# Designed miniproteins, single chains, continued (3), part 109

Each design is a single chain, and the fold is of that chain. pLDDT is the mean over its residues in the fold that is shown.

## One batch from the design tools (miniprotein)

Design m11787
Fold by ESMFold2-Fast:
Formats: C-alpha cells, sequence, structure tokens
Structure m11787 (fold): chain A 102 residues (1-102)
C-alpha cells in the first residue's frame, strides 16, 4: 500500500543518513561515534522489520541492510576499519536499491 511504501522509505532514508554519519565519523578517526550511529541504525531496522513481519509485509530488503550493518559493527569492534567501510558501502548500495524498488 501507499502507507507501507512511505514507512519503508522513511526507515531506509533515516538509515542511509545514519550510515553516512558513521562513514564521516570513521574518516575523522572516531570509531565510537561511528558505532553509535550504526547501532542506532540497526535498532531502527530491527523495530521496522518486526512491524513489517507482524503486518505480513515483505521485510527482505530491510533484513539485507540490517545484516550488512551487523557485519560493519562486528568489524569495527574487531578493529577492522577497512572491512567495516566495505560492509557500509554494500549497505548504502542495498539501501539505494531498496529505495529504487519502492
Amino acid sequence: SEEDIAFKKTVLETVLDLIREALAALEAGDVERALFHLELAAGILGIAIGVLRREGLDSSDLERVLDLLRRAIAALRAGDVEAAREALREAIAAVEEALAKL
């Protein structure tokens, strides 16, 4: 429905902004700030996926983005900034693809 599209769009756009903030923090060498933004994005996605699943709606695009964010968070916690950046580039591409399909 139009409401479902609007909901997914708002969630994906919010997550995209948080990923961009995390990448900016990483460029500045601020891993803690990057983790804060990524954990917030993952939390938002988790809640949104739960809502979509309860309503019987497709959450596969959001689940893909969440998986990529979890990979980035794990990489940062392990001190692997380059692996995190690669996962975040994949996450941005996944968000942009999901937005294009709405």
Scores: mean pLDDT 91

Design m11788
Fold by ESMFold2-Fast:
Structure m11788 (fold): chain A 66 residues (1-66)
Amino acid sequence: GGEEAGERIARLLLENGYSEEVATQARLLGKEKGGKHAGDAAAALLRRLGQDELAEEVRRIGEEHG
């Protein structure tokens, strides 16, 4: 669950112009803490950047695969 969620979140972040460093953090969080943690952390970052729709998508991925 968590590793798969992290990979899906990482891919979505890369597709939306975020760096490989940010994608790597999403993968590590999913593997180490589970998909819900990866999704929640990515969503919090995206909300601070005004990306509310993308934040809801990564949160949902983490919830579904965590």
Scores: mean pLDDT 83

Design m11789
Fold by ESMFold2-Fast:
Structure m11789 (fold): chain A 55 residues (1-55)
Amino acid sequence: SPLQQSIQRLQQQVQLLQQRLEQYRKDGSPQGLIDTIEQDIQTLQQKIQQLQQQL
């Protein structure tokens, strides 16, 4: 299903952003950058949830 493929791609993007977020926290990156990535993760998770409701 194209919808299932879209969900899988978004889940992969969330995983990559979570890995990047962990790295930025370890590196002492600016809080603004950390906040932006956390917001991006939340936005993608909301999109995943909406798409899952369409299955």
Scores: mean pLDDT 88

Design m11790
Fold by ESMFold2-Fast:
Structure m11790 (fold): chain A 78 residues (1-78)
Amino acid sequence: MTLEEYLEKAEEAEKKGDYETALEYYEQALSILIGALLDKQLGKPNELDHLSVEELQALIRELQRKIEELKEKIKEKK
């Protein structure tokens, strides 16, 4: 799956209130972004090489915040 596919599936799961599935897909998206950042720092080609280091870092921070929000929602869900 691509980054976009993981983000789309995460958003769909979140809209349905399936926070556990949304969390899994956001964590996969985060892994892809971290890998792309590492590849860019090492000068290796990556499918996300069109994104700058700054853009990748910003997306990683936003996604980490989203993951933390979902973890809190999961803890509070009865």
Scores: mean pLDDT 81

Design m11791
Fold by ESMFold2-Fast:
Structure m11791 (fold): chain A 79 residues (1-79)
Amino acid sequence: MEKERRAERLAAALRAAGFPEAVVRAAVDTLLSSEDPLAAIGDIVRAAADAAGLDLQAPNPPEELLRLERLVHEAVTST
């Protein structure tokens, strides 16, 4: 129940921000497969960024990556 609500919130936030369905699916699937969503925030961001073609190791990360990280964190940590 709580995971499903977090997944719906994450999906809605990513879609509202204009991310493709592939990114939404990667993020949601990673969240739902995790036993502790709060501990999995880094894995969720990595999966979503990979699906979006964003380089997490870039010396100057694009604004889209920073926005993605913020959206994932907010959706997973909010009640």
Scores: mean pLDDT 76

Design m11792
Fold by ESMFold2-Fast:
Structure m11792 (fold): chain A 72 residues (1-72)
Amino acid sequence: MTTLEVTTLLVDPEKQEVTGEVERWEAEIRNHEDIEAYLERLQKLRAEHPEHVIQVRNLDPSRALDAPPEYA
């Protein structure tokens, strides 16, 4: 299970600086269908407000390190 934090940021195009936060939400990724739903939501946000910057952060990086290496 992976939890992704998505933050939509207001950026001043002249200064290229973050001026504020519009929205923050979390997506729980448990399977491939969750990934597709998450990507569709991201695409919709980008289409509605192309002037906003979308930042994504993995909130479970420590758990990724605990995953056993799978030998393919």
Scores: mean pLDDT 70

Design m11793
Fold by ESMFold2-Fast:
Structure m11793 (fold): chain A 99 residues (1-99)
Amino acid sequence: MEARREAMRAFLLSQGIEEASAELIADVAEGRLDEEEVRERLKEILEKKGFDVSKYTEEQFEKMIREAREIARRVALMLERGITDAEEAERLLEEERAR
C-alpha cells in the first residue's frame, strides 16, 4: 500500500533530496509513471527551480529519466531488504539486470 511509497519518500528526504524529486523517485519506484510522465515531472521540477527547460536536449532528458529510474530501483531495493550500503544495493540491481 502507500506505506512503502511514504517510506521511500521519507528516506530520500533524509538523504537531502528535495521534496518534489523525492516524490518523483518514489512514484517511479512504485511503477506509477511511464517515460513521458517522468519527463513532464522533471520539466516541472526544473522550471520551478528557475531552469530554462528549452535549453535541455532530448539526450539530456533521456539521461535524467534513466538516472531517476536507476535511483528509484536502488532505493526500493534498499528499503525492501533493509540495506543501507550503496554497494549492496548496486549488487542487487546487477543480479536483477542479469535476469
Scores: mean pLDDT 72

Design m11794
Fold by ESMFold2-Fast:
Structure m11794 (fold): chain A 105 residues (1-105)
Amino acid sequence: SIEELTKEVIELLKEAKTLLEKSTDPQAQMLAKSTEESIKYLETFLDDKNSDIEKVQSLMFVYQNVKEAKEWLAKKSQDPLYAEALELYEKILEKLDEIFKLLRS
């Protein structure tokens, strides 16, 4: 279900945030903050009191944040910490694509 996929994405984002917070790099810290923002947007997406437009907008913001994080991490993938975070963001994008596919059905 969309709800189950969204909850899985939230857990993967929490794991990615924890990895990024281990880095002393200011850019990694900024990505950790962006990842926390993405978690809050997905909590908004799960809240049934929000309109369908607000839910889709929240999901789109998360998609953009995840895509940007993936692009930065790909440039830093020689570091095992960032390589591990990259794998998490790749899984997140796959699950987000499936959520969008289900919303179009």
Scores: mean pLDDT 86

Design m11795
Fold by ESMFold2-Fast:
Structure m11795 (fold): chain A 100 residues (1-100)
Amino acid sequence: MSELERIESALYVMLGLMRKEGFSMEEILEIVREVLEELGVPEEEINKIIEKAKSVKDPNEAIRVLSREVAKLLYEKKVSIEEAMKLLGRVAKERAEKLK
């Protein structure tokens, strides 16, 4: 498996687990946005990824599209998947704590 495919697979599993834990697709998109913003990704690039995922009606396909687009971005910018996964976990926890 290529490095890009490894990153995509890891993201697909993580985002799928978040959805299983009760996060809505909208909340997952917001979490991904916050992670990419913390990684220094320009808002224009983030918005393109989010809109592409939102264009997909099936949630499982949306997670797959989101994982692929984020994986490409992380790979191109040479961002560690380990760092990205750590940020995803932190932002997801912070988002869950704000549910009131």
Scores: mean pLDDT 81

Design m11796
Fold by ESMFold2-Fast:
Structure m11796 (fold): chain A 72 residues (1-72)
Amino acid sequence: STALQEALDQAEALAKQAGQEAADLVQQARNAGSLDDMRAYYDKAIALVNQKDAALGAQLQALADQALALAS
């Protein structure tokens, strides 16, 4: 759906603000073969972002939760 693609695009753009490693993890979440793998990659990305910027990490968590809900 368009809403899912928008949530995925927003999560990737936000993760890039924290650096390439976080962006790569969000891209892996987007390309994951299962919801469990998608969640695992998002959890890793959120942990990295939270170490750098807690507010940015909270925003990424909200986008990840939205993307997972739309993908399920």
Scores: mean pLDDT 85

Design m11797
Fold by ESMFold2-Fast:
Structure m11797 (fold): chain A 87 residues (1-87)
Amino acid sequence: SMVRERLEKLIKEFEEEKERLIKEAEKAGNPELAEWIKKQSDKFIEELRELLKEVDKIPEEELLLRIEILEGLWLIVVGVARLLLSK
């Protein structure tokens, strides 16, 4: 399933980006940012994992829309983190 492969790839990418951003925030002396990144990323990764469990039960069109929403929310988290880390 192409959707299953996409979900597995996104989970891996979100986890890798999460770890990188948390380490950068901690190194920058911003533990509040690190905790916020962790909290938001854990929620989105959990939602992706739930979609992966239900991938064969949810219509593909709905799955793709839900994935697109989670990708968009993740881009906001990354954008905020990168902006705050640049200062």
Scores: mean pLDDT 87

Design m11798
Fold by ESMFold2-Fast:
Structure m11798 (fold): chain A 110 residues (1-110)
Amino acid sequence: LREEAARHAREAARKTGEALSRLPDSTPLDIISRVVLLLMGAVSIEKAIENGNISEQLADDLESLADKLEELSKELEKLGLTEAARLLREAARHAREAAEAVRALLAQEA
């Protein structure tokens, strides 16, 4: 379960970083900044899982990350950035799966 949570968090970070790399230079700076902040959040969460810092708050943070990734994906799609939008949707799915794995870990420690 911890390895599964870490793997999904890592994939969320990886997919978010890939989406950032696919953004053209003409992309609005507010959109770029939001992708960067979500990438930093995903990397921070991955490190927390790898270090064994598992908590209910971490699961909530992963669900919040997934919600923000999905919302930003919709904005990218409106801009015609279909590939980056798809990558953010995949990142959101991995963030939700990481949250479920974290909650399952917490249930085993109860």
Scores: mean pLDDT 86

Design m11799
Fold by ESMFold2-Fast:
Structure m11799 (fold): chain A 103 residues (1-103)
Amino acid sequence: DKEDKIAERIYKLIHSPKGPTKESELRKAIEEALKKAEEILRSNLNEEETEELLSILKAIVERILEAKYEITKGNLSPEQLKELQQIIIEMTELLIERVKENK
């Protein structure tokens, strides 16, 4: 349910019109969201689990950005960038829930 909703939001983000966000602003916003994700992971999981999940999150984010550019030939809008930052945090929380359920 939560995963399906995140996937739908990612799909809409990728297929929505491109925006004027500069690559440097995009990179900074993604770095800020991933840093917050790392802090959340470190508060809930051990170092090995944190590094593994952070690597997965980074790979997912890179694929989202690549797919957006492939489809729209441009970057995210400011609103879409804020949405992606929120999606990163929600994915982080979901991954933590799954790890804890399997312990």
Scores: mean pLDDT 85

Design m11800
Fold by ESMFold2-Fast:
Structure m11800 (fold): chain A 83 residues (1-83)
Amino acid sequence: MVELAYEAAKRALELARRGVSEPEAIAEVARELARRTSDPEVLNTAMSAAMEALDGGKVVNPGTGKEMSEAAKEAVERVKEEL
């Protein structure tokens, strides 16, 4: 899970750096993740990390009222610590 979140964030940034639009970068990351996992929880965490990496995560979690960026950032930070 955590490794996929890191790879998703890294991949989104690489695509954005190449000039790929944010929606297309997110779509590409989602396609790549779908090949590696069918677990919705893992996919959701990895996609949140990708969004956090691109935008600095100003998205609010509708269930908790907490910024989505915090949960995604935690996943990315935990993976980076493993390196």
Scores: mean pLDDT 64

Design m11801
Fold by ESMFold2-Fast:
Structure m11801 (fold): chain A 79 residues (1-79)
Amino acid sequence: KVVLSPEEQAQLDRIFGLSHLKVKLEAIDNNITLSDSELQVRVLEEVIKQIQEWAKKNGKEELGEKIIAYLREQIEALS
């Protein structure tokens, strides 16, 4: 079972928040209307990308892989 440090938790919370904002701003900029499920899928895909980069930069590849596996399951549930 994975236990996150307070610093790791804060970094992941930031990734989620910024990913959500980025997806919403890109949709507005391109004049695209997204359904709630489409928005959730795109946010999760962006979060996966950001977590892959975060894990590589911080030597947390094993933790990153576990989080990404969970997020991929969430995408499948929304599809």
Scores: mean pLDDT 80

Design m11802
Fold by ESMFold2-Fast:
Structure m11802 (fold): chain A 90 residues (1-90)
Amino acid sequence: SPEEEILKLTKELEKQIEELKKLVEENASSSEIEKQIQKVLDLLNQLEDLLAENKDDPEVVALAKEQLARLKKKMDEAGELINERQEKES
């Protein structure tokens, strides 16, 4: 179902965001961090495509928005870590 696909994608997105945070905290190479950012962006694009395909289903749209709102705090934390790393390299 679209709901199951949203939950699967958002669970994978959460996992990839946590991995991104870990890579930044462990001072991984810029190349590895960039690859991990691309994985997060690819999952966000997949979720946007799924939302576009199910735009007429308000329950599917509401579920996706709820999950994205929940993950926003984790995404903001990852962004702050990336910014701190860039400031230290300057």
Scores: mean pLDDT 81

Design m11803
Fold by ESMFold2-Fast:
Structure m11803 (fold): chain A 92 residues (1-92)
Amino acid sequence: MEPEGKKVTIRRESRPNPSEDVRDGEAALRKGAAVAEEKYKIEVEVVEKEVDVYEMALDIQKLQETILEVAGKLEEYKEKSEEERKKLEELV
């Protein structure tokens, strides 16, 4: 109810540092790298999404190659069947 000195605490609560207690122990290890790690974490998420799309593209390429191989084998079987059919027609 009384705004005597609580505005400083309110300002800290408004800041995007909700886990300073957790950072106190790790801040000594990653003091300058903490901001870089947050930036790299965002970049890693973006890169992981791009890598997933790249992996999907590779899988699609492999699937396309498999489909082409299967289509080639189907054509070979079709040609062999036509050749066998022609030989059978010559025998009749």
Scores: mean pLDDT 60

Design m11804
Fold by ESMFold2-Fast:
Structure m11804 (fold): chain A 73 residues (1-73)
Amino acid sequence: SALAAQVFDAVADASTDPRVRRLSRQGADAARQGASDAQLQPIADATVAAMGAAPRDEQMAVLTAVRALGDAL
């Protein structure tokens, strides 16, 4: 869905972690190609796990970006 692609792009753009960026870009591309929520869930889970290993400042930057996207929608 368009919303899923926007969320993945926001995470990729806010993150400086190469793994988080790669996984988020994969999720955004899959969402643009019409992947279902069930197909996107494993990518989302992997992205969250990668973020959990990142420093707190990185996690806060991503959370802030996702919140800003939510406020804009």
Scores: mean pLDDT 82

Design m11805
Fold by ESMFold2-Fast:
Structure m11805 (fold): chain A 79 residues (1-79)
Amino acid sequence: ASAARAEGNVLERAGLEYEENAKNPHPGPYAHLSAKELYELAAEYFRQAARAYEAAGDTARAQRMREKSEEALKKAEEV
């Protein structure tokens, strides 16, 4: 449970970082990625975080991560 929660936290933070760089592009390690690619990466990490939180028994946070993943995929299709 504790390991799954820690994994969820790491994956959620990665998803948020990709989402932030998609919304506010700036020179840095992600400069070679398009907004679409960044949103797709955010969606994948949120999906993985949802699975980790589900394994940890945190169904509410898992559901929020699924919603963020779906929103990120929608934004990827819109850019």
Scores: mean pLDDT 83

Design m11806
Fold by ESMFold2-Fast:
Structure m11806 (fold): chain A 81 residues (1-81)
Amino acid sequence: SKLEEIEKEKKELEREYAIRVTALSIRMIGELFDLELNKEPQEKLDEVKERHEEELKRLEKEHEEKLARLEEEKRRVLEEE
């Protein structure tokens, strides 16, 4: 049914979000590690952290927007049944 498809998409969306957040965190840790190894100034570490924070906010916003669309589709399907 359409409802089962929407629920499956919601579960996949949650998994994809968790994977993307984890990948972003791993990338940040790697970048910070490289900067520390090269004894780069604190300002460069702060730039990496700020970039990570902005990318995390974008992922959160995209996830919320996708969830909102699926919830709207679910409401429409329920009203048609």
Scores: mean pLDDT 84

Design m11807
Fold by ESMFold2-Fast:
Structure m11807 (fold): chain A 87 residues (1-87)
Amino acid sequence: LSPLEQELAREILRLFQERAGPALADLDPDSEEAKEVAIEKLAEAAREAAERTGASKETAIRVVEKLTQSDPEDFRERAIEAVREAL
């Protein structure tokens, strides 16, 4: 990742932890509900981080793809689509 993409990634993760942490605390990590909440909070974090850093929609999507590369394919595809819709 470029320096800008690394900064964007750090901001996305920071905002995601702030928003998703409390929301996910009461949910079973393996549940569909937890996946839906995580996707929603990730899309919110990506949108705000892109606005703060001035990153393009394309750059933000690439960073989210990289951040979710180790996640199951179904979760990753849903998360990327949610981010596209939020941007």
Scores: mean pLDDT 78

Design m11808
Fold by ESMFold2-Fast:
Structure m11808 (fold): chain A 65 residues (1-65)
Amino acid sequence: DPKSIARVVTRAVGERAGKEFTEEQIEKVVNEVEEWTKKYLDKIPESQRTQAISDVALEAARSQL
């Protein structure tokens, strides 16, 4: 589930940076990942989809720092 991956990655980014993200910041990351998934996930090989979602979530979460 892309939403679950986004939440896990966002929490990990916050913990590593020593910052607690607000609920609004977490939802921004989740929404960005969901929109990316709708546009691009079907174009990614199935074996690479989890990693691709994680990479997008990581970039989105870092943008909230």
Scores: mean pLDDT 83

Design m11809
Fold by ESMFold2-Fast:
Structure m11809 (fold): chain A 87 residues (1-87)
Amino acid sequence: MSLEELRERFMELLEEAKPSLSEEEYNKLDTAIAVWYSAFEAGDLATARRALDSLRRLVEKNKSRLSPELYERLMELIEEMERAVEE
């Protein structure tokens, strides 16, 4: 999967989750994914990794607000994003 496809897929799942999230939590997740994508495109892998760490913590923090299916799908995408940064 391309980086753009990973970002688009994450944003699709985030929109599904939006009604279950506060505006503040949604904006934090939206910002974290934007930072990850921008940093990766710029070749700043250290910043991209830190953005993924933040993204993971934010999803884990909101686990109780998400359906088990949405949580699992978001975490699986984060793992794919982490693998892309390691390559």
Scores: mean pLDDT 84

Design m11810
Fold by ESMFold2-Fast:
Structure m11810 (fold): chain A 68 residues (1-68)
Amino acid sequence: SAVSEALTALLEALTTGDLAVIKEAIRAFLAAGGRRGEVLGWLDLAVREGLLSEEQRRELEAFVAGLT
């Protein structure tokens, strides 16, 4: 499904540590019908796994909150 493809891209983007790449993957995931709560859960997991800092997570959470 489009959501499954966008989720795969989001998970790959999280491994890059590139916030611009991650932000575009988040937009694509939400546009495909993914939920905000799912994004926040993946961001929390990325911090626990050492892929993102807490500061990067806060910036990405603010980005998600700013999307309509």
Scores: mean pLDDT 88

Design m11811
Fold by ESMFold2-Fast:
Structure m11811 (fold): chain A 85 residues (1-85)
Amino acid sequence: SVSEQIKSLLDQTFQKAEDGTLTRQDMRDVLEQILSLLENSTDPKLLKVKELAEQGLKALDLSNSLVGFTSALTKLQQMRDLLES
């Protein structure tokens, strides 16, 4: 399912974060992949995930600092929590 594909992408991203290898480009790539998977979604829960992914990309675009990176990572965590609920 689309939900399981997104969970897999999030798990891979969090593994990179734990390993200290997660880059700003990795964050952008995963957010863009999630948005692509959700392009035609009408499910309310997945639409909320889409909103969080859009907010994450905006956070990266508005700040090249740690603040933007941390904000985007928080959006990924919120997406994971929502998909596990």
Scores: mean pLDDT 86

Design m11812
Fold by ESMFold2-Fast:
Structure m11812 (fold): chain A 92 residues (1-92)
Amino acid sequence: MEELWKFGEKLVEEVVSALREEGFSDEQLARARNILGGALGAMLSTDLSVEEILRDAEALARQEGFSEEQLALFVELLRKFLEEFEKYKKSL
């Protein structure tokens, strides 16, 4: 559990860093970090698929007022985050 959480936190910071480089504001980065944290929690505590978690997170990001370009980039990075996390989880 603790190793999975630490790896997840590392991936969250990597996604947030990538979004910052693409010009997301501090407020947008805080909202993105909250959504990523929720997705990480779902990966650790539920049997939901990557596709189900991604769908829920995309709906939340739409509510946070991201532009369509920002939303597309966030969803792409979130998919990569969830796939890398699932791969790591299966390796334990």
Scores: mean pLDDT 81

Design m11813
Fold by ESMFold2-Fast:
Order: C-alpha cells, then sequence, then structure tokens
Structure m11813 (fold): chain A 97 residues (1-97)
C-alpha cells in the first residue's frame, strides 16, 4: 500500500498512543503489539488523517488521565510515548508502508 506522508504520520501517532494504552503504561509496547494495531487500522480502512488525528488526541487525553491514576508522571508518559512512536515508525518502514 502507498500511503501519503500525512496518512503515515497520523497512523504512526495513533498506533503509538493505542499501543501505550494497551500496555497499561507498565512498559514500552512491543513491535508485535504496534504491528497488530497498524494492521487493524489499515484493514478497517481508518486512514483519513483528520480522523486519525482526532482519535489520537482522544486516546492521548484518556491515556494521560489513566496514567496519572496509576501514579505515572506526565514526563514518564511522554518518554514512553516517544519510544512507542519510534517503534511504530520502525514497523512502518519494515512493512514497506
Amino acid sequence: MKLSPEQREALIELAAELALMRSGFTKVPSREEVREILERLLKEGITDPDVLRALAAMVRAIGRLEAKRKGISPEEYDKMLEEARKLAREVFEEEGL
């Protein structure tokens, strides 16, 4: 599949946020967890950048609240999210997307 750069970046962001939420904020997500999320989004046809950004913003807001309730600082959350984004970008490159 050929995705636009805007679709690619929006998918990476949403996949990273969803993977981190799915991990329960106890660790950085695995590549397999990120791949499963990316494959699901693509299979369901969720590739519109505006929709992806809106979903990512909602997941981030919910994720930050849940992380805070688990005693995870905003700095710790942001570091985990940065690593999740890096993994999502690597998975996209490996899959030729």
Scores: mean pLDDT 81

Design m11814
Fold by ESMFold2-Fast:
Structure m11814 (fold): chain A 67 residues (1-67)
Amino acid sequence: MEASEEAYEAGKALADGIARLNGVKEPTEEGRKEAAKFVQENPQGAIDLARDAGLEEAAELLEKVFG
């Protein structure tokens, strides 16, 4: 319901990682909020997405928050 600080931090890491892979320096605030929502609603899906995309730092952060 209410997104935790940890969920927003993990979502930001995921959004930032995906942006870097696509050559974008900084994602929009909307992009970060959408990532945080996705992480909050589907934590395992977010972990799987990070691993599939090769975003090791984001995957580790997500596992620490939701493991």
Scores: mean pLDDT 72

Design m11815
Fold by ESMFold2-Fast:
Structure m11815 (fold): chain A 85 residues (1-85)
Amino acid sequence: EEVEKVYKEMLELGELISGGEASEEEKEELRKLAPEVLEILKEEGIEDVGLAAAILGSKKLKSKFKPEELEKRKKELLEKLKELK
């Protein structure tokens, strides 16, 4: 499921940003956001959903998180993704 894959990548980003497991409310918000992120990925022709969804999810979650904290944890997620290569 394309939406579920986007949600999963955004959840990983969200959990890294929070430094722990996302709450049920945060998971619900990410599920609502995942279809919009998926549409953006399709419009841009992005095939690597994982990294792209993490970056776009970070942008969409900016209003809910302190900008400095969001940027720091986004870098931590990108470093983790590089290690998995």
Scores: mean pLDDT 59

Design m11816
Fold by ESMFold2-Fast:
Structure m11816 (fold): chain A 91 residues (1-91)
Amino acid sequence: AQLTDEELREIVSAITNGRTDEAEDIFKKFDIDGNGTIDLGEFTRVMTKASAVSKKPLSITEIAKMFSEADIDGNGTIDFEEFVTMLSKYK
């Protein structure tokens, strides 16, 4: 299903404030295909839309850097533990 502007604002808020307590709910919003991981395409699509509803625009380069820093094992996907680790960096 398509994410709402409210859900996109929640994603930006959770990432910007390092909200690890919301990690499971936010992870499910990124995991659009429900396979238990976030790929670069899913992450880029969500973050590009989230950037459009936020006060600060994020470039494609910044989005890609955030993904690469979260993708600790370099397999091209982010699992739930890597996602929580990413959020913790923005505390």
Scores: mean pLDDT 73

Design m11817
Fold by ESMFold2-Fast:
Structure m11817 (fold): chain A 75 residues (1-75)
Amino acid sequence: MIEEIKKLLKESEKKGIELAKQGDISKAASTVTSGVLRAIGLGLDGGLSDEEMEEINKFAVEQAKKVDAESDKAK
């Protein structure tokens, strides 16, 4: 379900933000990337439509921007 994938993305972004606040920018970026790849895999396995996959991709980009903003503050 889309909501479960979005929850997974939010959890990955929270962890990424925590790592960025600790100054571990590389690990924060890796955490975000892993979360996005896992979300795509779950969407494909779940048989999501192209429209639903686009919604997931847009949401993932929004969450990744939050981690990037926190990483920028840590510089």
Scores: mean pLDDT 78

Design m11818
Fold by ESMFold2-Fast:
Structure m11818 (fold): chain A 98 residues (1-98)
Amino acid sequence: GSALLAKIYTERAVYHAELAVKYAKEGKFDEAKKHIEQAVRDVKLAVSLRNLANQEEVDAGIERVLKLLEETRKIMEEKGYKDLSEAAKKAIDEVRKL
């Protein structure tokens, strides 16, 4: 059902955001970027299935994704990868608009 799909997409978004942080810490920025993009897509899918019964769980997942993407952006910025940090900021801004 839609509630199960919303949960799956929310959990997948968090998982990809966690991998983005992991790969950014390892200096694997191409992998980090790929996982940021996958997290954004899964958040959009979860939001498309958001309703009164699941909004609290979906919104909590989105907040966790935002924190993890901000950690990824900061790591990229601290390591001097300005273009990648700016791309991550655009992804964060896109999620914040949902």
Scores: mean pLDDT 89

Design m11819
Fold by ESMFold2-Fast:
Structure m11819 (fold): chain A 80 residues (1-80)
Amino acid sequence: SKRDRLVELTVKLAVRFLLALNPDLDEEAATQRIRAELDTLSEEEVVRLARGLMDAARNLGLVTPEMERLWEELERVVES
C-alpha cells in the first residue's frame, strides 16, 4: 500500500540519519525498532516525521546523496 511504501522509505531515511550520527550503530536492530514505531503512526504522521528528519539532517549537515534520493522517492509516493 501507499502507507507501507512511505513507512519503508521513512525507515531507510531514519537509519541513514542515525548511521551518520553513529557509524557503529546496529543497522538491523535500528531498522526493526524504527519500523515497529512507524507502524503505530498514520500516513500523515509518517510523512511529517520524514520531513522533520530531513530538516534535522540539513541543519546538522548530515544529508547524503542516498538520503536525498530516498526523500525524492518519498515525495513521489506522496504525490501518487
Scores: mean pLDDT 86

Design m11820
Fold by ESMFold2-Fast:
Structure m11820 (fold): chain A 94 residues (1-94)
Amino acid sequence: PTPEIVAEDVASIERGLEALEREMEEVQKNLFKDPEKTRKRAGLLFITAGLLEAAAEFIAPHDPRASVLAERARQLMKEAGEIGEKADKLIEEK
């Protein structure tokens, strides 16, 4: 890929991760208010972060910034999984 294409892909992944980080904050705030909705949103965050991680890893050989973005995406996946587990426990406890 050309450097211009790689730079645009990196910028797009970064914007996507920023959007997911904002969504994560919102999901965390609603954990105790609506555990079922929180579980669903956490699942979607996990999947979307996984897609961004895969995209960043694909770009990483061409731009070292992408390696940092892949790590950031993996951190979001971990946080989404943890929130999903907390939501599941709250749903089970009723």
Scores: mean pLDDT 83

